# Designs tried in a protein design run: designed miniproteins, single chains, continued (4). Part 44

Each design is a single chain, and the fold is of that chain. pLDDT is the mean over its residues in the fold that is shown.

## One batch from the design tools (miniprotein)

Design m13503
Fold by ESMFold2-Fast:
Structure m13503 (fold): chain A 77 residues (1-77)
Amino acid sequence: SAENIRRLAEALLEAVEKSDATPEQIEKARQAYEDVLKAIEAGDLDAAKQYLTKLTNIAREVLSDEELDAVLAAVAP
């Protein structure tokens, strides 16, 4: 659902911002997060999922596997 996509995007961005990520990586994550929100607002859930995948890939570059798993578990339905 749109709310599940939004919650996951928020959790991923927060985890990246609290990580040892560079300012450039954080800005890239923020841009992907904003793109997710804009796609949801436009009703384009396919685009929202694509931007969520981009944000997840950024998170995978900066978070450990354990940190990423914790984020995903926290927003599971």
Scores: mean pLDDT 83

Design m13504
Fold by ESMFold2-Fast:
Structure m13504 (fold): chain A 85 residues (1-85)
Amino acid sequence: SEGLEKGLKEPLDFLENSTKKIKENPNLPKEEIEEMKKEAKEMVDELLERISRTVPPEYQEPLTKEFESKYEEFLKTAEEVEKKQ
């Protein structure tokens, strides 16, 4: 459905844009990075619950893996930048 497609694109774009922002701004304060991590976790948790409730079982695993992959890339990028500060 249109609502589902739009709802999945916005969070994926958020994770990708957040990762890019951290990569392009390695001097971001740790406090700001921690807030971004918190927002990303809350968003991913909500999306995974939504996928489990609204997406047919055969599409749940591919979508879940895509979000988990992007979330892991975001976390790894954030941790690498924080470690270098």
Scores: mean pLDDT 78

Design m13505
Fold by ESMFold2-Fast:
Structure m13505 (fold): chain A 103 residues (1-103)
Amino acid sequence: DEERDKLVEEFIEKVEKIDKELAELLKEYYKARKNKDYEKALELQKKIEPKIEELEKTNPEFKEIVEEYREKMRKLRIEKGGDGAESLLKTVEENEESKGKEP
């Protein structure tokens, strides 16, 4: 999906200005997904999710970048049924809510 790839590239470029290591992990993740290497994508996802969670909590600019990307990807998903970083970001959000409710 060319439109999804463009949104991913814009997201990664913005992330690179904040965290170059995370940007490189995201590049590898989306390359793996594009090549349908889902095993490698899942391995990279496990490395990426904690970094995104930490940066969303500690960096307001990063949180805004993530929210913008999440919204754009959600709109694209509704229209085209595609998946991407929105799935990653949603999983991180759901995991955080679960952890916050343990007595």
Scores: mean pLDDT 73

Design m13506
Fold by ESMFold2-Fast:
Structure m13506 (fold): chain A 92 residues (1-92)
Amino acid sequence: MVKITIKGKIHPLDLDTIKSLLSTSKNVKVEVIGDNEMVIEGDLSPAEVGELISRVESLGDVEVEVEGIEPTRMRGSELDYESLKELFDQLG
């Protein structure tokens, strides 16, 4: 199970795009907390996590935090897709 926390201003159209990206994933829960925070929890592959982080970082003023199956919190803005893929390959 992966937990992804996105903090920052998210436009409604970008929110819908993120939800659409996750609609094919099993056991995924998306929760919007106030105006500036989204939490995504579920069975996401390393590729799905990397794609989601790339998409949300393209929005500019957002911070992404990833918590994997191990209790390790990673800051997405400090990691590239390849680093995340390697991390999740070790955990899965």
Scores: mean pLDDT 65

Design m13507
Fold by ESMFold2-Fast:
Structure m13507 (fold): chain A 88 residues (1-88)
Amino acid sequence: MEKKYLDTLTKITGNKEVAEEIYKLIKEKAEEAADEDDVDKQEKLADETVKEAIEIAKSNGITLTKEEIDDLRKIVIGLIAKKKEEKE
């Protein structure tokens, strides 16, 4: 588990359980996106992952700022890139 990303998500959400739920979602979607050869479909999966993570936060009463959403997107993109490199 990448502790750095989980620690960042915990800071963003202020809730470790919500952060762990979001991190699990991002890991699952990153593995799926890394198997996708179509760049447009990979970008769509990344965007859908960010949207789903925002909805998980909202369902737990957490409103993310623009800066926090940008950090969340960086985590999603970073994990997709890492999974893609591991498959090359």
Scores: mean pLDDT 79

Design m13508
Fold by ESMFold2-Fast:
Structure m13508 (fold): chain A 85 residues (1-85)
Amino acid sequence: MKEEMIKQVKALAEVSAETARLAGDEDLAEEIKKVQKELIEAIKKGDWEKALEYAKKLDELSREVAERAPEEKRREAYEKVLKKL
């Protein structure tokens, strides 16, 4: 169960980070990766309170990426990440 959650978190965060990178926002991509790492550690420890905090941060960053990046770049990132799963 934890392994499946970690895979989903990684996939979602990688789509957002790749979208930010393709849109030229490398700083935002690095922030997303940092929050992803913190979220995965919280899940591994069973710290659901911290996991929820980091999940909310990831959601906010993902929304920010969606607002800043063109739809075309979001679709491209999604396809690239999905093909590697």
Scores: mean pLDDT 79

Design m13509
Fold by ESMFold2-Fast:
Structure m13509 (fold): chain A 68 residues (1-68)
Amino acid sequence: SMDELYEEFLAELSKSLTPTQASFGATVATILYTAEKLPREEALEEGRRFGIAWERGLESAIELSKKV
């Protein structure tokens, strides 16, 4: 199931990423693998990149909100 695939990607990404990065990254990897039909390794690498970028974006948004 997609839930089982998400858990596999989450476990893999959690080896090198923060919990926030891994959770978001695993969600993106699961979508890219199942909906977009990317190869597993490419979906996982894109998920890794998106997880890192998302946490950076969240940190930036929080910082900007303090200036308003």
Scores: mean pLDDT 82

Design m13510
Fold by ESMFold2-Fast:
Structure m13510 (fold): chain A 60 residues (1-60)
Amino acid sequence: MDLQEQAVEYLTRLLEESVLSEEAKKQVQRIIDELRAGPLSTREVAELLRKGIELIRAAE
């Protein structure tokens, strides 16, 4: 749970600090929601975090 919570917090902060389109915001929010939806392995958390970061960076 701690790793998932840290990933959610990190992506949420990046989302708030970045200027993104509504579509990009929804995609990142979906990833955050998936991180919160249930227990995930460390690899699954890392993949979702990576995908979220890539979406935010691509929009900047």
Scores: mean pLDDT 78

Design m13511
Fold by ESMFold2-Fast:
Structure m13511 (fold): chain A 90 residues (1-90)
Amino acid sequence: MEEKIKKLEEIVNNAKKEDIEEFEKLLKELVEEEGLPEGGAEFSLLTYKSIIGDEKAKEELMEKLREVATLTPEDLKRIEEEFKKLKEKI
């Protein structure tokens, strides 16, 4: 478990388009072997795709976030700024 979480953190922090397949595989293993909630894996995958520039995934992520919590336009803007900062590190 801990090794897989560290690998996920490393992939997220150094998010690259070529690493998406490995990220999806790790999320699937965490769901199947470690009992990670399927919804949590879905959010993580959408977040990763959004960071690497998938606009459709970004829109879907923002929609799901609005369903889970009453997010204000200010909260959404803050999340977008964090995604921009993550993209700048790549």
Scores: mean pLDDT 67

Design m13512
Fold by ESMFold2-Fast:
Structure m13512 (fold): chain A 87 residues (1-87)
Amino acid sequence: SSMERKIVSRAAAVGILLAAGDEEGVIAVVDEALASPDAEYGAALLSEIAKLAVKSGAEKVVAHLKEATSHPDEVKAKAIAEALAEA
């Protein structure tokens, strides 16, 4: 699906940023996902970013994601919280 392709593409870009140590770049992608009007897309992408950030030891990204668990979009907030707990 177009959503699945978009998630895979964005997650791959996040992986490259994490490998480069560009945590600010990853935070920008997190903020774009949080601002997305597509809650399901945003939640799925945020879940993938959270798993990648924990696995890579990206402490600044993980801290930013923990703050985002208070986001008014409950679908996105829950996805982040669950991904951080499972990682």
Scores: mean pLDDT 85

Design m13513
Fold by ESMFold2-Fast:
Structure m13513 (fold): chain A 112 residues (1-112)
Amino acid sequence: DVDLSNRLLTAVETKDADAFYRVLKEIASRPTRKININPTLFDLALNKLQEDPELAKLILTYSAKMNGLLEAPDIESLRKPRYSGIRLEVVLLVAEYLLEPDQTKKVLKASV
């Protein structure tokens, strides 16, 4: 797990998208549901938002998933049809970390 986090960090710092995707696929294929992703990956994602927003979004999406942010479904979200958990991950992560703190609280409250 520490090794996987270090490999992700190296891929982000070297801007190696292929290495980054390979590590994420390895994480997703493991039977263990949680991998502790280094908090510095969030900082790197924020710093990369203007330069590489797709890579930043991917880092944030998988960081939230591995920390279990999407494994606790709120009752209100379950009442509406959802086509993709990834889409929900992106919306919530962008709102929480990138858009604005005041709206982040509204989005999280709407999920409760």
Scores: mean pLDDT 47

Design m13514
Fold by ESMFold2-Fast:
Structure m13514 (fold): chain A 89 residues (1-89)
Amino acid sequence: DIEDEIKEALALIAASVLYLGAQRETDPEAFRAETERIADAMAKAVGSELVRPAVLEAGDLLIADPSPEARQKAGDLVLEAVREAKRRR
């Protein structure tokens, strides 16, 4: 259960990192590269490729709207992908 709690915490951390990056970044290509690095790290940490598209979508949402509301939606997207990966064990 601790591993599952860590993976869920990582999803929320990833959304927070993307949110802070989106607020400061004016170069969409640089932000996309960081989002892809975070997606790769999350897929490896969770052990599932199911989280990669969720992280990429979260990044796209946050660069379009770097708001606290979009951050919550981004967090929910990545968290749900982590939970879906868990359900497929």
Scores: mean pLDDT 83

Design m13515
Fold by ESMFold2-Fast:
Structure m13515 (fold): chain A 72 residues (1-72)
Amino acid sequence: MEELRERIKKGEPIIVENAEELTPEQWRLVLEAAEKGVPVVLVSDKELDPATRKTFEAAGVKIAKSLEEAKK
């Protein structure tokens, strides 16, 4: 949580592991960062639910299954 806020403030690319475990507050922070043009990649080894996936993709967030995919 603290790490996520720090990355957003610095404008650094954000790679979030275990996207399915994000709290509602973390979801809002990720969406706000993407809206501001910060590169955001969510990593989840499990599929996110379709509604959540569409919301993040609409905000410009990329979804990857692994850290290797996130780095490409």
Scores: mean pLDDT 71

Design m13516
Fold by ESMFold2-Fast:
Structure m13516 (fold): chain A 55 residues (1-55)
Amino acid sequence: GKQEALDVAKLSLENAKELKSEVGIKAAQAAIDALKAGESPEKASEIGQKVNDSA
């Protein structure tokens, strides 16, 4: 569900912060922002992947 997608995205953000991955932080944050804006888990994942692929 959306809550599980949010929890996964937040975990990805924390992992990216520990690794000091700038692109990982941006990708995870973009996915979180999309989910909070009411986007589907699928679209939030796509937005995060697009940010990651653009790095």
Scores: mean pLDDT 79

Design m13517
Fold by ESMFold2-Fast:
Structure m13517 (fold): chain A 94 residues (1-94)
Amino acid sequence: MDEEIEKNLKLAIERVREELSKLGLEEAAELLEEYIRAMVKARVNQTEEAAKEAIEKGKKLLEYLKKYDLPIVKEWIEDVEVELERLEEFLKNL
């Protein structure tokens, strides 16, 4: 399962990296990778520490993305904000 998750993460990161490169947002690829990895860790470990890390990485990604007025980036912002709300609800239920 862990090896499958790692392979799927690498494929997802590569696809997003290509998409971000087409938009000139290559720096966002690193922030997105950190966010995705932290989010997976939070889901697997279900700890307060992992959830807080995912929220922190997500907030950094949002700050970067909000500089860009592109429709696709606005969709990504909304998706990240929804996941952060879910993580905050998880923390409240711990």
Scores: mean pLDDT 75

Design m13518
Fold by ESMFold2-Fast:
Structure m13518 (fold): chain A 78 residues (1-78)
Amino acid sequence: DERLKIAIEAVEKLAPAVGLEDVLTPEVREAVARYVVESNPEETDPEKIELLVLQLLLQLAHAGVRTPEEALAFLASL
């Protein structure tokens, strides 16, 4: 899915800017990306998908997520 690929690339690009690079395993990157595209099924604009990814990454950072396990638990609670 092209939308999922865009979201994954956005996660990889933006995670260092919010201090989450060490948290983002491939599993967590895909989970974040899937949450964004599945919660916004009608959004096809790459720039808006990147903005939605940034918004979710900022929520993870604000919640104090520091491990991959904590990231997956946070996403499952949404």
Scores: mean pLDDT 82

Design m13519
Fold by ESMFold2-Fast:
Structure m13519 (fold): chain A 92 residues (1-92)
Amino acid sequence: SKKTEELFEKVKEMIDEEVAILNKQSKEKAIEFLEKLAELLRKVLEGEPLSEEDQKLLAPILAAAEASEDPEEFLKRVIEYLEEKVEKLKKE
């Protein structure tokens, strides 16, 4: 569990860094980025194929999930975090 929590924290940090960069340009771009990641991760959970570009975009998150105790649970937690960040940005 401790290793899984450390991996999840690293994924959150990566998401937060990109969101901060995009949010400086526009809130809408930050929201679009988060919604795109959530959509692509849902496709992974459903066993749907990803393009090579989408696979590259998700590679750090997918690698962290694979290294976790439960990859499916890990990806679901990342999706929840992305959705939480969207709601937080919409309130700002």
Scores: mean pLDDT 87

Design m13520
Fold by ESMFold2-Fast:
Structure m13520 (fold): chain A 88 residues (1-88)
Amino acid sequence: NEEIAEEMVKIAEEILKENGIELTEEEKKELFDIIVKSIETLGLEEAAKIGSGYVQRILIEKKGVSEEEAKKIAEEIEKRVLEYIEKK
């Protein structure tokens, strides 16, 4: 479901922006594709976890964020996305 994936990416962008981090257009497209495929194959809850894990990896590998801070941000994203799914 593209609409749900778009909202998940938007939630991730908002949380990242609050932490002074921006995803490139390419990173956003990759995140969106991963989430869409994960929804189709594994379901919404697993897609939230996989998407958050991808963000954590990008934060560490490309944005110079510490492992501890990247994990904290990724956990916040996962929590917010799961709350969105539950209230839908």
Scores: mean pLDDT 85

Design m13521
Fold by ESMFold2-Fast:
Structure m13521 (fold): chain A 74 residues (1-74)
Amino acid sequence: EEEEIKKYLLSIVEELLKADPDNEIIRQVYKNIKEGKKLTDEQKKFLLEVIENLYRAGKITKEQYEKIKEFIEK
């Protein structure tokens, strides 16, 4: 379950990297999630904003949003 959330979050961050490959925050977030490293407060805030925007745009369900948010805030 947590591994599934991690894979889904990685796919979102990978899509962001594809759109903006020189963005250092996106690169560090991708690396840290992939390697199972703790995210910084700045990285958590960035991801939460991305996930909130995806939810508001109807790109993810309320359940997906809540599970991903819980994973990030851990």
Scores: mean pLDDT 80

Design m13522
Fold by ESMFold2-Fast:
Structure m13522 (fold): chain A 88 residues (1-88)
Amino acid sequence: SQLDLLRERARELSDLADRRGYPDVSELLRQAANSRTLDEFAQMVHRASDEMNRKLDLSNPESLELDMEIGVLEVAVAVAKLAAKKES
């Protein structure tokens, strides 16, 4: 399912955030990956994005890349929510 693909991507980004020294962002993305619903997933991804923005170091390309990847995940969630609404 689309939600399963989003959960897998959140796990990948959680691991990336942990490796790059963003443990709070990693934990929020891990909570997203363990969410039961698309709405719960969206809320956790949004919280991860907010946390990443608070810690964003524009002079660090790894920080900027992680922020951009989380942003891409937020867009993917919005698209999935629109698709789910059209099927119901």
Scores: mean pLDDT 86

Design m13523
Fold by ESMFold2-Fast:
Structure m13523 (fold): chain A 66 residues (1-66)
Amino acid sequence: MVGDIYRVKEDTPESVQVILGVKPGDLLEVLGETEDGHYIARNLNNGRIVKVGPKALETYLEKVKD
């Protein structure tokens, strides 16, 4: 999980984009997991740190394979 890259899906709702601070196609690198099961990730496109819930990860993000 840590070091995995996820891409924001193209059909991600605008409200979710605002809440997570992302745009469709942005790449997020997972840096760690919090005690409450959320993921701390870095947006590689703008350098911001974001906190992503497990449900949001499954619904709006897609794991990238190199």
Scores: mean pLDDT 79

Design m13524
Fold by ESMFold2-Fast:
Structure m13524 (fold): chain A 99 residues (1-99)
Amino acid sequence: MTLTGAIATLLLASALSVESEEERERLARQVLEDVREMISELLTAAEDPGDPSQGPGPALSAEEMKEVAERALDILEEFAPESLQEEVRRAREELEKLA
């Protein structure tokens, strides 16, 4: 999930150079799903702070994952099609609950 967030950022950067609106929509959707998974992991960690039941935990810290998710959502708000904007907004609301 942490590595997925980094890949999502790279995909968004690639989409900025793509003229195909269909390709941008596809990439935006994949990034949104990756961000939602990261937010879910962050919420789970917030419920059980200090419980490393899965071993050493993620490669990125919770704060780093939150920053990656927030930046990805900012980019999605600018480039995602209108049909995905509601999902982007909902994901942002979930991320803000972690404040």
Scores: mean pLDDT 65

Design m13525
Fold by ESMFold2-Fast:
Structure m13525 (fold): chain A 122 residues (1-122)
Amino acid sequence: KKEELEKKIKELILEALDKLRAHPVAAPFLELPDVENVDPDYLKVVPNPLSLESIEKAVENGEITSIEEFEEKVNQMFDNALKYNPEGSPLQRMALKLREEFEKLVKELKKKVEEEKKKLEK
């Protein structure tokens, strides 16, 4: 029962990641930035770089096992972009837009997980 729920949560998180990756503004967040070619000081501003690919690998590896951990890591990725990129820049605007879409996906994800929990109690 617990293992079946954990498997369903993983499947639902990966589905949400697929939808997020498909958004037009997701392109800069798909892979880790090439810090050596962009800015040598990037790691001083962003000590823990994250991308949708690195988060997907963490879900697949079992490092992210809950919606709460998933939400935290994706929000950390957006916070990294907002700290590094100037206010009003294209990347900051893309980060804010993608975060809005992510918040909608997380609300749907939480509803789906509660429905799966109810099914396993019957």
Scores: mean pLDDT 81

Design m13526
Fold by ESMFold2-Fast:
Structure m13526 (fold): chain A 105 residues (1-105)
Amino acid sequence: SEKRREVIRRVFEEIRAGLEGTARIMIRRAESRGDEELKREIEAKYEELLKWIEEREREALERDWSLEEIEEMIREIAKKAKEAGLMTPAFAVGIAAASYIIKKA
C-alpha cells in the first residue's frame, strides 16, 4: 500500500541518518589521530554497508515488503553494522527510531 511505502521510506531514512552520523564521528576521530589508514577503512566499510542498505530499500519498495520483513531487515542491518565495527550510540538511536516507526504502523 501507499502508506506502507511511506513507512518503508521513513525507516530507511532513519537508518541512513544513523549510519551517516556514525561514519562522520568515526572519520573525525581517525583524522584527529592522523590515522589515514583507519579513515580509509571506515570510509570503505561505510560505503559498502550504505550500498547494501540502499539495495535493500529498493528491493523492499519493489516487492512491497511486509512490516515483518522490514523488522527482520532492521535486525540484519544492526548485525552487519556491529560486525563492521560501525555500531555506535548514534547508529543505535537510528535503529531504535526505525523500529519505533514500524511499531506505530
Scores: mean pLDDT 87

Design m13527
Fold by ESMFold2-Fast:
Structure m13527 (fold): chain A 88 residues (1-88)
Amino acid sequence: KKKSLIKLAEKALKLRQGPDGTLTFDQLLEVVKNVFRLNEELWKKVKEKLKELYKKRKGSDGKLTFEQALAIFKEIIDEFLDEILENK
């Protein structure tokens, strides 16, 4: 269910964020990989979309705020929901 995936993403992102509330792109990749546990084919597609979304939202320091990381996660859920659910 979409709402349950969003809540799971929020918890996972909070565990990975630094004391300043920011995340690196590598930390975002780790959260997505661990939360969804995607097969190799789907992971390649999701990784490319994550890279695209990261380029649009990253700050000058290359980091994401918690809100930016969560927004990226929600866009991935919206784009790939059916494939993510089938992957379980």
Scores: mean pLDDT 76

Design m13528
Fold by ESMFold2-Fast:
Structure m13528 (fold): chain A 109 residues (1-109)
Amino acid sequence: MQEVIDELVEAAREALSRDPRLSEEQIERDVAALREVLEAIANRPSDTVSKAELQALADKHPDSVTVGGLYHRILERFADKDEVSKEEILEIVKEITEELRSRLERENS
């Protein structure tokens, strides 16, 4: 799990670093927020996380683009579910970081 979290956090850092509007301090703050959320999820004894718990984690980091994006994507994709698996959450984080990278490449072209 830690190796996967490290990989996802570094992917998010690389994606955010492509946005010239973000300072290095803002990028580090955002990726630190993402790491905190992912580590909290990984440390759960259950294989699933409730939407209420995910909302509480997101509410700790209201200025985080990556955390906010993750929470909103989960709400849209799993509208009919109250709980989401850890595996599904990690897949969504990867998707969001790839989308963010692609969007920023297009805006800076």
Scores: mean pLDDT 78

Design m13529
Fold by ESMFold2-Fast:
Formats: C-alpha cells, structure tokens, sequence
Structure m13529 (fold): chain A 71 residues (1-71)
C-alpha cells in the first residue's frame, strides 16, 4: 500500500502544481514544465493501471477530483 499511496500522492502533486502554475503564472509556464508534468503523469498512470481494478479506479477518481477542483 505504501507504493500505491506514494504513486497517488505524487500524481496529485504533479497535477496540482501544473494547474496552479497555469492559473497563477500562466505566462511563465514553459513547454518544459508541461512536458515534465505529462511524462510524470504517464509513468504514474501506467503504475496505477497495474493495480487491482478497484484500487486503480479509486486512484484515478481521486486524481480526477483534484484536477476538477484545481481547474
């Protein structure tokens, strides 16, 4: 469970940071920042997809809620 919790926490952090930057610093967001966020999220998404269906669904739902609340 520690590994799963860390993956979800890291993914949430990346999403929040990217969206906060887009809102607060729109003009200062670089292509590199977006690339890093996408790369991290893709890697984390792959690991989350490898979880049991129920846990994967919960993790993705949590990420979606954070994204919705921040955007």
Amino acid sequence: MEEIEELVREAIRVVREALRRLRAEGEDVTEEDIRRAEERLRALGRKIASLPPEEAERALAKLREVTRETA
Scores: mean pLDDT 65

Design m13530
Fold by ESMFold2-Fast:
Structure m13530 (fold): chain A 62 residues (1-62)
Amino acid sequence: SKEAGELLIEGARELAKKYLSEEKAKEVEEVARYTVETQNVSVEAAKEGLESFKESLEEGKT
């Protein structure tokens, strides 16, 4: 849905901004946009994806 797509794109960008950099956030936004454009994403799937992404970013600081 449009809502799920916007949630995933915006959420992924903000997480990448917070944990990585502005430049990486731009790259992550492009990837998320491609994902929602090429497949149907539910709001629940977007939330789960963002949670997994956040966990991955936190672990990446080791």
Scores: mean pLDDT 78

Design m13531
Fold by ESMFold2-Fast:
Structure m13531 (fold): chain A 68 residues (1-68)
Amino acid sequence: MLTESEKKLYEILKKIYTDDGLPEDQLKGAINILKRDPDAFLAGLPPELSEEDKEKIREYLETGKLED
């Protein structure tokens, strides 16, 4: 089961992985990779993704939490 912060991150990541979607099961693996290599994850963000969404991803990487 996803935490609320993980659910919010999932909604943002779905905007990026639209071709196949990001399965909830795979999200746990993606979050683990993101925490280990945040620069690689951030470099993979499309330039069309809003600054607000990018900021939320950075907040999650730094604090492990997204605002409600």
Scores: mean pLDDT 66

Design m13532
Fold by ESMFold2-Fast:
Structure m13532 (fold): chain A 66 residues (1-66)
Amino acid sequence: SPKEHVRRAIEALRAGDIGEAARHISEVLKHFEDLTLDERIEKIVELARELGASDEEIAQLVQLAT
């Protein structure tokens, strides 16, 4: 699920594994490929916030999506 990929991306960021985080974010972007880039980023932000990510972690995930 997209939420599971965001969860794994957060865990990878916390472990310092940027490549693994980027792979999981890529899977989220593919899941929402029918949406605009801005809408896909909005989905990532919503899911990361639900999972308790900090604003700094959310900013890093958004950077991996762009």
Scores: mean pLDDT 87

Design m13533
Fold by ESMFold2-Fast:
Structure m13533 (fold): chain A 77 residues (1-77)
Amino acid sequence: KVREVYEEVYARARPLAEALAREGKTSVEIFQELMEHLRPLVPELAKKYGISEEVAENVMRLAVAEAVGDAIIAVRK
């Protein structure tokens, strides 16, 4: 299910996003680094959840973007 892909990606991305935000990286830099790190998982996520790689990548982008935004808000109080 698309929601399960989102939740799995968010859970992986959030702690990494917080670490990068603490280093003072911008939202663009954090997003780019996380996508580089997580994109290789797209084929495995697509197979695991029975969705296309295009859908899996789009869901990953949404989850990573939310993780980055949440991490920046949490770190920059």
Scores: mean pLDDT 85

Design m13534
Fold by ESMFold2-Fast:
Structure m13534 (fold): chain A 87 residues (1-87)
Amino acid sequence: SREAVLARVEELLARIRAETDLERILQLAQSILMLLTDAYERGLLSLAEVEAILRRVLALLREIGVPQDVIDAFERAARTRLAALRA
């Protein structure tokens, strides 16, 4: 359900905030991206909601000190994936 998707996003964001290992942080961020793309394809989330959550993920990665080049690479990959869903 939509509510279950949003609850899982909040859980994963909280786990990112508590995590110190860069590889694990990126795995959790990727899990959110996969959840968002599935939810969008299933009609559970609008594109605007997906974009808003992606912005929250990017802001959190900056807040916890992930290097900017790593964040930029993640954002490029995420935006490429979202663009493909609209094709």
Scores: mean pLDDT 86

Design m13535
Fold by ESMFold2-Fast:
Structure m13535 (fold): chain A 55 residues (1-55)
Amino acid sequence: SEIRELGERYGQLAEEGPTAKQYRELANDLMAIDTPAGRGLAEAFREEADEIEKL
């Protein structure tokens, strides 16, 4: 599943300390899939990007 693969990528990147750009790219990919679960994850990724950009 595309969503499952994106979720796994998020997990790996979160351990590495991903950049705001990487979170926004993942959010865009999830929105392209157009599922409720994908939209929820995309919102979470955008929130993480916003928190990083506050620094």
Scores: mean pLDDT 73

Design m13536
Fold by ESMFold2-Fast:
Structure m13536 (fold): chain A 50 residues (1-50)
Amino acid sequence: MEIKVGDKVTLKNGVEGTVVALVESGGVRYAVVEFADGTTVAVPASELTV
């Protein structure tokens, strides 16, 4: 699965957001997702659906 900055993604709980950054730490890829309310959360890329 190829996640990029600007992608619309869905979390496991059904909440949607937009990827604003990608980071890698300890061999795990994280996407920084911005939600409609303006909050941002770092989520493992494996937990997201595009």
Scores: mean pLDDT 77

Design m13537
Fold by ESMFold2-Fast:
Structure m13537 (fold): chain A 75 residues (1-75)
Amino acid sequence: SLFDEGLRALAQGDYATAAALLDQVAEPDAETLTALGAAYRQIGDDAKARAAYRQALALDPEHPGARRGLGEPVP
């Protein structure tokens, strides 16, 4: 799936490919949006990273990865 391929690209340090793959996921869940935010953060696109993390929190306000991505405290 695009999500699995995007996560593999992210794990391999291919952040641009990870962002492109994850951005193409139809109806992304909070996990997909959090991974997309991480990919954008790694390539230095802080504005896109924050937008993706905010969208993830709109779907799951308690998502630890998305909260961490925005600099919010996590348990």
Scores: mean pLDDT 84

